# Designed miniproteins, single chains, continued (5), part 90

Each design is a single chain, and the fold is of that chain. pLDDT is the mean over its residues in the fold that is shown.

## One batch from the design tools (miniprotein)

Design m19303
Fold by ESMFold2-Fast:
Structure m19303 (fold): chain A 60 residues (1-60)
Amino acid sequence: SSLEAELKELEKEIAKIDEEGQKLSEDENPDQKKLKELAEEFEKLLEERNKLKDEIDKLK
């Protein structure tokens, strides 16, 4: 698949993690450990997204 297709899938995955994190944070007593795990995964995915964007930009 193209890098642009990979970027779209990655952005979709990022959005899902963000939504899951927001739902957990809305609990009166949110699971702090799980929130931290989701935040770490979210940050990792953002780094991959930025890397893919940089690669796509270099190809244009």
Scores: mean pLDDT 80

Design m19304
Fold by ESMFold2-Fast:
Structure m19304 (fold): chain A 94 residues (1-94)
Amino acid sequence: SEMEKLLRAAGVLEAALGAVYEYLLKSGVDKELLEKVEQLARELEEALKKGAPLEELLKLAKKLLELAKEKGFPKELIEKLEELLKELEKIVKE
């Protein structure tokens, strides 16, 4: 069902946001960067409430990955985010 796809896609994006949030807490967190990540989490919640197209979740995931790259996050975290983005793209194509 479309709802099952949306929930699976949301789970992948929540895992990505959680990984970034955990890294920020361990790194002595930049408050502005934390606020941007929290804003992406709120945008995900709003998308779920509206039953938004899966492409909207894909846009949020791409924004998160771009933010991670621009802020110079560790290579291992960026690679994990890229793997999660590929999983999300597979769900969108189903």
Scores: mean pLDDT 82

Design m19305
Fold by ESMFold2-Fast:
Structure m19305 (fold): chain A 74 residues (1-74)
Amino acid sequence: APSRQEQLAELVARILEALAAGDDAAALAATRELAALMSPAEREEFIGGLRWLAEQEPERRALYEEMIAILRAA
């Protein structure tokens, strides 16, 4: 079975792949799986990164805000 660290890395890779492909549904699905595996502290750190990305990529801001909402609901 993959380790928690390997599962987190795989889900982050899926999010990055989905973002590169413009596949919002896949990015959101991978974010839900990631949120379930993360500690509260890890989720807050990831939210910080997504908040920064929303400022750098305003065209994807709505997607990043939805990802943040998923992480906060976990």
Scores: mean pLDDT 85

Design m19307
Fold by ESMFold2-Fast:
Structure m19307 (fold): chain A 66 residues (1-66)
Amino acid sequence: MHIEKARKYIEEARRAIEEGDVESAKKYLDQAKKHIAKAVEDGDTKGAMELLREVRELEERIEKLE
């Protein structure tokens, strides 16, 4: 469900960062955030918070590359 989709987008964002594709990485993180929001609505708050932390760490990595 939404947690699994968010994880897939986070993994794609991480790969895009490794390839230097900052634009794609940002788009994947936006998709991950949408699925994280839906996971919170479904009551999976703990899983959502863990994934939000990973998103924040990847956003910081993107900022350092710019």
Scores: mean pLDDT 82

Design m19308
Fold by ESMFold2-Fast:
Structure m19308 (fold): chain A 101 residues (1-101)
Amino acid sequence: MSKNEKLAELLEELIKILEKVKKEAEERGDRGAVQVMKQQIKELEEYLKKIKAGEDINPFEVVRVVEQARTAVELNTDDEELIKKAREIYEKVKEIAKEIG
């Protein structure tokens, strides 16, 4: 029902994808990829807190942060399913952002 609730769910799903990419990077000893994933997770968690608190969201900022996280997934994993899911989340976030803005 709430667009903010749907947006929160999508950010939570994206964070789970980033966590999985981070674990895979840790397993292969890719310290650079691990740090990138940690930074993206932190930024998404900050937006998730704002959304759950009912704070006003800048649609442009949310789309930008999700785009950065999607790109980080694409650059740091060969897992085709994780890449597809991250892209689907990005498209859904863009549509919700258009409705909020």
Scores: mean pLDDT 85

Design m19309
Fold by ESMFold2-Fast:
Structure m19309 (fold): chain A 90 residues (1-90)
Amino acid sequence: MEEARREAIMKSEGVTEDQLEEAYRTVERILELVRQGKRDEAKQLAEDAAKRYEGESPVLADLFRRIAAALDKPEEEAIRTLEGVLRSLR
């Protein structure tokens, strides 16, 4: 369940609601870039987000690293992965 995942991140890593909202918006931006055919820009944004969260939330950093890896896959698979992450962060 998405809510259970979000709650686990907040409790285990001390991630705030605002940080989860910012992460969600970043994933939405990555998805939009993929839909626009700007795959390289989307991957760079995901890698930058992973670096940003390394000190704040290892779980969020890992999520963005997985997104960056998924962007090397076919478009349909990349979009499916991004949509799954968005549902997990709600």
Scores: mean pLDDT 75

Design m19310
Fold by ESMFold2-Fast:
Structure m19310 (fold): chain A 93 residues (1-93)
Amino acid sequence: SRLLEQAEQAERQAEEAEREGDLEAAAQGYSTAAWLYEQLGKLEKAAEMYIKAAELYEKLGKYNAASYMYKQAGKLYEQLGKYEKAEEYYAKA
C-alpha cells in the first residue's frame, strides 16, 4: 500500500529527526505517521505515534499541541476497548 509506505517513511524520518535532536521535526513526523496509520485502521500504531508526538511537544513546551495529541491517543484507545489507557491519556491532555 502506498499509504502504508508513506506512514512508515514518516515514522522513519521522525525517528531520524529525534536522533539528530530536531525535536520539532520529530514531533511533526510522528504526528503525520499517526494520522496515516489511523487512516489505515492501524489504531494501536497510530496511538503510539500520537503519544511520541505528545511527549516531544511537552519537551518543547508546546502544551496545547501535546494536549491535542494525547486526546487523539485517548480516542484511539477508546475505539480499541482499552478504557484504562484511554482514561490515562485523556488525563494527560
Scores: mean pLDDT 91

Design m19311
Fold by ESMFold2-Fast:
Structure m19311 (fold): chain A 63 residues (1-63)
Amino acid sequence: MEELKRKIRFLELQLKNLDFALENIDVWEQLYGKDAAERTKKQLEEFKKKLEEEIKKLREQLA
């Protein structure tokens, strides 16, 4: 159980980091241009979906 809880905490931290990056995508647009920002946003949104699914599966194992 401790290994599973540690893994969930790690993934939750990764999710928070992705949310922070998404909130600051406008800064990325200013530095690298609109096309680069749109590609990065899509990649981050895809990663977020995968992390949310993984966290859900791990939480179901704890319940």
Scores: mean pLDDT 81

Design m19312
Fold by ESMFold2-Fast:
Structure m19312 (fold): chain A 60 residues (1-60)
Amino acid sequence: MRERAREVGREVAETLLRQGESEEHAFRATKLALVALGLPEEEARRIAEEIVRELLEERE
């Protein structure tokens, strides 16, 4: 369940960051995508934050 949502969220965030969108935009879009998949807003926010953080760490 959550693994699929995390994969989708990661793909959204990765695509936006690769297109040159800001960290803020990537986070907001990822959170919205997770909410659209049926996650509660608080959980979607936490997962989106985690995904964006992981992707930024990979860039370093």
Scores: mean pLDDT 79

Design m19313
Fold by ESMFold2-Fast:
Structure m19313 (fold): chain A 93 residues (1-93)
Amino acid sequence: NAALEALRKALEESQRIADGVWQVFADNLLEKIKNKEYDKITPLEVHAALKTGKITRDEAIEILKKAIEVAQKNGDKARVAIWKSELEALEKE
């Protein structure tokens, strides 16, 4: 049935578009790191970069450690707490 085949392909394309959103967040992380903007990265961007394979687990650990260092220098206690939580979760995997 041509109609069912068309529907299946539309669902596959919709899922591919959703996967593309993760690529955008991953690319945002890499651009921020390139610019040394560790104070502007988010947990979502780190998770996206790991999920898409653009960074390794070890690279993510180093990025999180750098984010903690920058947050500490800026006196941002909330960001320090967030990044320490993310680092602990990642190190347990």
Scores: mean pLDDT 81

Design m19314
Fold by ESMFold2-Fast:
Structure m19314 (fold): chain A 85 residues (1-85)
Amino acid sequence: MEELYKKIEEGAEHLTKGVAAENAGDYETALEHYEKAKEYYEKALEILEKNKEKLTKEDIPLYIAIKLNLIGAEIDIELAKKKLG
């Protein structure tokens, strides 16, 4: 599970950097970070799916949170693309 948390932390770090870039009007940099955040959250979901046998009910909120963060990153990517195009 250590690798799972590392992917979540890396995703959150990129999301934070994306938001900072967007607030500065740098949509190109924001898009790059949002795409990285999406990639890390997808990797986190893959780790959870591979370890389903080790999951407990206590892990359900984490699973839902990762899915919501992934959806959020996908929305942020599309909005940043609209600002650039």
Scores: mean pLDDT 84

Design m19315
Fold by ESMFold2-Fast:
Structure m19315 (fold): chain A 89 residues (1-89)
Amino acid sequence: REALAEELRRYGEEKAEELRRLSEGPAAEFMEEAARQVERSTENAVRAILASDEAGARTIRLVGKAEMDRVLEEARRRAEELRRRAEEE
């Protein structure tokens, strides 16, 4: 459980850092909020893993990673849209 929690924590930190590195120009505020969402999801999932049995912890890890990937993908799509609109103006 602790190993799975640490893996998810590192994954979440990496994704939040990636979002913050992209926090420039017209998408800056949105990317910062997305990074905070990933951090909150990571914290909640880590607590859930530590409270679960081994099988539950593995499921939470998989679901947690998928949720972080969805947040990152949505943030990237939105940032690209904002950058295109700023460029067109």
Scores: mean pLDDT 76

Design m19316
Fold by ESMFold2-Fast:
Structure m19316 (fold): chain A 93 residues (1-93)
Amino acid sequence: GPPELASRASAVAILTVGAYANMMIGDRNKEKALEYYRKGAEDARIGRELGAKAAAEAEKVDADTAELLRRIKRLSERARKEAEEKAKKVEEE
């Protein structure tokens, strides 16, 4: 229902911000870069999954809310890919 949708939307936003924060910390701390990039990728992956669920539920209630959640989901997907690519580059060194 609406309380569950609001909770999932909030979680997606927090996880997406967390993914970018972890990537920024990794960029600043080369010794721990891999650990932070992996954490960012995990947060973004969870955010993507929750975002997909929230968007699907929102489509049944309000099209504008569903569109907003799909945009946030795409941002989470982008963050996951970026974090995974950064982690892979560190692992190959």
Scores: mean pLDDT 83

Design m19317
Fold by ESMFold2-Fast:
Structure m19317 (fold): chain A 107 residues (1-107)
Amino acid sequence: MADEIARAAAEAVRLLLEQGKTELASEFVDYLMKAFEAALAGDIEATEKYAQEMVEVLGKAGPEARAAAQRIADKVIELAKNATPEQIHLARDRVARAIAEAVEEHR
C-alpha cells in the first residue's frame, strides 16, 4: 500500500510539474500530508476531509488526475482505518521521499 501511494503521488506531482502547474502540485502535496498527519493522530474524519480536498485540487488537472487522486485518497483512508501508527509513519515518509525525488527530477 505505501509503495502504491508513493508511486501514484510521485507520478501526479511529475505530471503537474511537466504541465507547469506548480501551485496545483504544491496544494496537492499539502493536503496529502495533512491527510497523513490526521491519520497519525487517529482522526478518521479529518483524514477523509483532507483526502477529499486533495481529490478536488488534483481533479482541476482533469478527469484522469481526479481518478488518480481518488485512488490515493481511498488508500490513505484505508491506512487511517486499518494500519498501525508505525505503518502510517513509514508510509508518510516513503510518500514524502518519492515526491521529493519527483520534484528534483523535474529540475
Scores: mean pLDDT 86

Design m19318
Fold by ESMFold2-Fast:
Structure m19318 (fold): chain A 93 residues (1-93)
Amino acid sequence: SGLEEAKKYIEEIKKLTIELAKKNPKVDEELVKKAEEYGKKAIEALEKGDIEKAREYLVKAAEYAIEAARQAGDEEAVKKIDELTRKALEALR
């Protein structure tokens, strides 16, 4: 259950970051690509049972996603990404 919950939150972070780029062309595409890349790596690490690596990749994905949200001026997205990140990390305990 914890692994499935964590995967769900990681996918929500990725989806929010993609939507931010779609709504705001000022968002650096490189930040979006890095958030997607590390989000994918986090999920792949979870599927392999590497919880420590998954946590590392999740934190990196969240860092890029939050920066994209800040560039978009979307404070609600910043809060939501932070919340989802905390929930994902908690699910992996």
Scores: mean pLDDT 87

Design m19320
Fold by ESMFold2-Fast:
Structure m19320 (fold): chain A 100 residues (1-100)
Amino acid sequence: MEKLEKEIEEILKKLEEAIKNKDFKKAEEYLEELEKKLEEALKTLSAEEAMKLAKKTAERVLKLIQLALELYPDNEEVKELIKRLEETMAKFAKEAEEKL
């Protein structure tokens, strides 16, 4: 679990840097890495551990969404990235709950 938490945080840091640099292509690639790590977490973690990870990741993602909106309030690529991030987190939370 702790290893997955660190790997997810590293991906989120890279995603934040890509957004700050307007490198939306790399941001999409890091989002795909995040999706894969969350999939791995669902397969390897208990329901309780998956829910704890979902909460921590959601809090970090919300801060990232706020940053992206502050930097690029009218950017369509950023709006699409935010939508995909929200969808990814909603899916992870739902699948973690379904393990209960």
Scores: mean pLDDT 83

Design m19321
Fold by ESMFold2-Fast:
Structure m19321 (fold): chain A 85 residues (1-85)
Amino acid sequence: GGEEARKALIEGLERIYRESKNEGVKLGAKTGLEDVKAGKYATPEQAIAALEALVLSMEEAEPEDAELVKEIAEEALERVKEAAE
């Protein structure tokens, strides 16, 4: 359901914010968390789109940080997709 998808998105964004060393990535994750709490990602489809956009935004990041963020985002994305019905 939407609650589980939202929880997965929040957990993924919190982990990215905690573990990334890139200030731009941290800011993006923090903004995403604020947006989720404000209800901007009310549907699982919106949560999926937000995580996919975050993964795509890592194309120009340092490889070490990009790999970490991608791994966390892909794990969160799978949890969101599994919760989306």
Scores: mean pLDDT 73

Design m19322
Fold by ESMFold2-Fast:
Structure m19322 (fold): chain A 107 residues (1-107)
Amino acid sequence: MEEIINAILEDEEKLLDILKSAHRHANDDEETLRKLVELLRRALGSPNPEIRRAAAQAIRDLAETGNPVVVELIRELATEALRRLLSDPEPEVREAARRALEALEKA
């Protein structure tokens, strides 16, 4: 599983496609959602600001579904990484992180 996540993180186009469609998995089983949120958490640490922005947006989209399982997994696994992005050098990444955290607070 870790090798699959690493391979996806190395392919930026494939990763962006996964990030854009992540919200479609909001009603999957908890094990699948945990793996997805772990991928999103790692994408938040990408050296590419477009990937960091897209990962924060994907987390926001998932939180806005209101599914308590995915919301709790994001709170458990990704909240610290999102808070770090509030200090990101790129303004668009900071804004995406703020919107994601705001969606989590409303969920």
Scores: mean pLDDT 82

Design m19323
Fold by ESMFold2-Fast:
Structure m19323 (fold): chain A 62 residues (1-62)
Amino acid sequence: SAREEAVELIQEVAGMSEENAEAFIEIAKTVGAAVAAALLKRQGGASEEEAERIRELLERVG
């Protein structure tokens, strides 16, 4: 699912636990996928390409 793929990718990119990646997805639902992806890029160490992929997945999760 998009949620499972988002959790796995966030864990790999930002070095988060599964619990923290799940919490991040809930934050993304509040602040929006674009803002959440920008936070991963700025503070989480994500590349442009990784942040764009995560944004797409977060939009599909809702």
Scores: mean pLDDT 83

Design m19324
Fold by ESMFold2-Fast:
Structure m19324 (fold): chain A 86 residues (1-86)
Amino acid sequence: MEAEIEVEILLALAAMQVSIARKILSKESLSEEEIEEAIRLAERAKELAEEALRLAREHNLPEELIEEAEELIREAEELIEKAKEL
């Protein structure tokens, strides 16, 4: 229960950072500073989602939380790749 709450908080934080990074990258005119900020947010989201995945696996938490963490890791990686190509 406590580990599940911790994982849910980590996933929520990761999702928020992915959302902010997507919003930055959705601008038609991007500065170098905005690209760097989007990369930092996406990298932080990946770290949070990877931590959530580790805890979910360690504590044998529901598969749904594992799948959510894996999805957020993929989304963060896609954002990092997209931003680095700009």
Scores: mean pLDDT 87

Design m19325
Fold by ESMFold2-Fast:
Structure m19325 (fold): chain A 91 residues (1-91)
Amino acid sequence: GSGLLRLEIKPPVAKVGEKVTLTLEFAGPARVHYKVYNEKGELIEEKDLEVPPGTHTIEFEVKEAGKYTIHLRVESADGVRELDIEVEAVE
């Protein structure tokens, strides 16, 4: 693995206007590239983070109803891992 010990997203179903929190736990230092796409496939947020070992959180607001896709790329000493995470936003 990429040193990623835990991945959690809350809530998996959010109300429009709420924040979605992505929680990541790492065994060692990592680089995280984070992209959020709305249901139309438009990029609404992008971040690059260098993180030490431990627990880290990333938040974004859902401004419209629909499916959001989070593309997560984790680079660590044990390699590269890519994940897609889906979140529903409802009115």
Scores: mean pLDDT 83

Design m19327
Fold by ESMFold2-Fast:
Structure m19327 (fold): chain A 59 residues (1-59)
Amino acid sequence: PSREEIEELRKELIELVEKHSGPAGALVAEADLERAEKTLSPEELAKLLRRQIERIKSM
């Protein structure tokens, strides 16, 4: 996946988390994603982001 694609997915996930859990939840999610970005490949990170987005959307 491209950097642009990952940034788009990250933005969508953070917006969904903020909507459901508020600004504090969004801050925690951003910290968790920053850690994931250091440990996961771009492909693994994109899969994680898509899975989390779908999970939140299904709530």
Scores: mean pLDDT 80

Design m19328
Fold by ESMFold2-Fast:
Structure m19328 (fold): chain A 61 residues (1-61)
Amino acid sequence: SPLEKHKEKLETMSLEEQQKELQRLVKELQEAKAQGAPKEKIDELWEQIQLTSDRIEELSK
């Protein structure tokens, strides 16, 4: 799944790289919403944002 693939990608990234990825995903979500993307796409991006944010939080302890 896209979410599993994203999780694997995050495991190879540094904290700084994950922070940049979070910024990229937030911008992509904003663009998708502005363009009226399907709910499926919006939900997928939101799940990737949550996963990335949670991992950054864990690494920042």
Scores: mean pLDDT 84

Design m19329
Fold by ESMFold2-Fast:
Structure m19329 (fold): chain A 104 residues (1-104)
Amino acid sequence: SAADEALARLRGEAEKLLNEFKKQVDKSKTKEEIERILYSFMGKLLELVDEALAAGVPRDEVARIARETIDKFYEIVKEKHPEVKELADKLKAVFDATLDRYRA
């Protein structure tokens, strides 16, 4: 179905986004660079969420993929730059609160 194709696209684009995020974090040298990368990639993830919802992917499934992707973003940051952990935890909490609206 069109929704199944859109779901497959969301999964593929999320994996591509995760790979690019890891490359950018690996090259980052300052806390400020990591913060900018996190905000930029969270914005790109939200664009993918909006596109998937517009294409008819079920809200709960979109929310699940988005949460899994953001969890992987924060694990990458915490492993490579533990000094950013407190900021990463706060941003994850804000993102999780935002995604709660997609479960209803």
Scores: mean pLDDT 80

Design m19330
Fold by ESMFold2-Fast:
Structure m19330 (fold): chain A 63 residues (1-63)
Amino acid sequence: MKEYIDKAIEAAKAGNAEEAIRYVSQALAATTDPEQKSYLLKAAKAIAAGNFDEAIKYLEKAR
């Protein structure tokens, strides 16, 4: 689980929305924690909006 979140953070820092969303989707599929899911969904929305700084904040909270 953490491995996908870490890769999503790296992709977001690189500005790679496609890779970041792929890793967030993998993390969502791998988790059963409702709080972690909430942060991952917020991160996905931020990535879709091009708001990478907000996405990274939510990904760090999901970790």
Scores: mean pLDDT 84

Design m19332
Fold by ESMFold2-Fast:
Structure m19332 (fold): chain A 69 residues (1-69)
Amino acid sequence: MESRALASAMGLAFALGARGASVEEAAEEAVRHYEEALGRPLSPEEREELRRAAEAAARIGRAAREFDE
């Protein structure tokens, strides 16, 4: 996994959550962003793992939005 692409995808999920996007929307966008960065589709297993990580990042973003605007 390219560390830069992964960091970018997680940062996107966090930023979307911080802007008030739903956790599902933020996770979907992060997975799409990562697939574009890799230039290939993810396996179902990779997609599920990234989706869960992105959902966690989005939830943290939403929490940060509430307390640290």
Scores: mean pLDDT 78

Design m19333
Fold by ESMFold2-Fast:
Structure m19333 (fold): chain A 60 residues (1-60)
Amino acid sequence: MKKKQEEILNEIKELYGMTDEQVEKLKEAIENGNYEEAIKILKEAGLSEEAAERVLELLK
């Protein structure tokens, strides 16, 4: 993953308490262009739909 994406992922992991497995699944979804799955993973991690969409925009 790109350095900017890695920094954003570390920040959201700390802010929202995501597990390493959730971060790994999120990275795979984004790399595959499956943005609907990425939002689903973020919501399962405890983010609201709005927060998940904002995070995804930063990670794209």
Scores: mean pLDDT 77

Design m19334
Fold by ESMFold2-Fast:
Structure m19334 (fold): chain A 71 residues (1-71)
Amino acid sequence: SEGAVKRARDLLETARRIAEGAKNMTPEEVRAVADALERQADALLKNSTDPEVQKLAEELRRIAEELRARA
């Protein structure tokens, strides 16, 4: 639904802002944020069959993996 897509987009935008700010975070803080974003992506994938939501959730998961890799 449109509401679910909007929530997923808002979450992805928030994740991108967090990733930009991650330069000023400790490795432990970056890892904690990555874990939180991964849990949010998993929740989106579990609770929606909408292909657009699934695509946005996969992008969110990639941001989380990228953050974890640099921590």
Scores: mean pLDDT 82

Design m19335
Fold by ESMFold2-Fast:
Structure m19335 (fold): chain A 81 residues (1-81)
Amino acid sequence: HMEEEKKKLAEKFIELAKEALQRGDYDRAVLYATLALLYDPSNKEAIELLKEVAKRYKEMGDELRAKSLEKFIEQIEKKLK
């Protein structure tokens, strides 16, 4: 069924996002986590991955990218209510 296929695609993008994050490829980690949310808008693991990338940007001193990503995460979480 289409809902099971969407969930499977979200899971695949979550794995790609985790791999990108492990490599320090934060731009791809954000892209893949966002694609996972496109297929599964309530995917908690995708949201946690985005939060981890925001934390890494902050640790690197990239306050602008961290703030932009934190604002994006806040908008996603508000839309789930």
Scores: mean pLDDT 84

Design m19336
Fold by ESMFold2-Fast:
Structure m19336 (fold): chain A 114 residues (1-114)
Amino acid sequence: VDEAIKTKDLEKMREELEKATEFIKEAEKKKEYNPEVLQKAEDILRLAEELIEMSKTAEKVDTELLELALETLKLAIKYLEKYAPKDDLAAKKLIKKLKEVAEKIEKVLEEAKK
């Protein structure tokens, strides 16, 4: 029962990360700052933190999903650093948190490759 529930949760997390990635890529194409990227970045941050916690108890780490989360975090960081207003304190704080979580995922991925 628990395995089927976990599989559905991982599939939903993958879909949410893919949708967030596509949203940020579309925002980048417009070359204009979209404040909705802040909310998408917060959603990415939450999903990435959940994946890190799940990886601690997993018998086998889903490296593909973690790599997707890492790439999505990097896209959000790059977009916010390029387009967010310099006086946006919320964006600055979020960028710092996104970088911290990205470093944690990189460590999990490095350990999983051993």
Scores: mean pLDDT 80

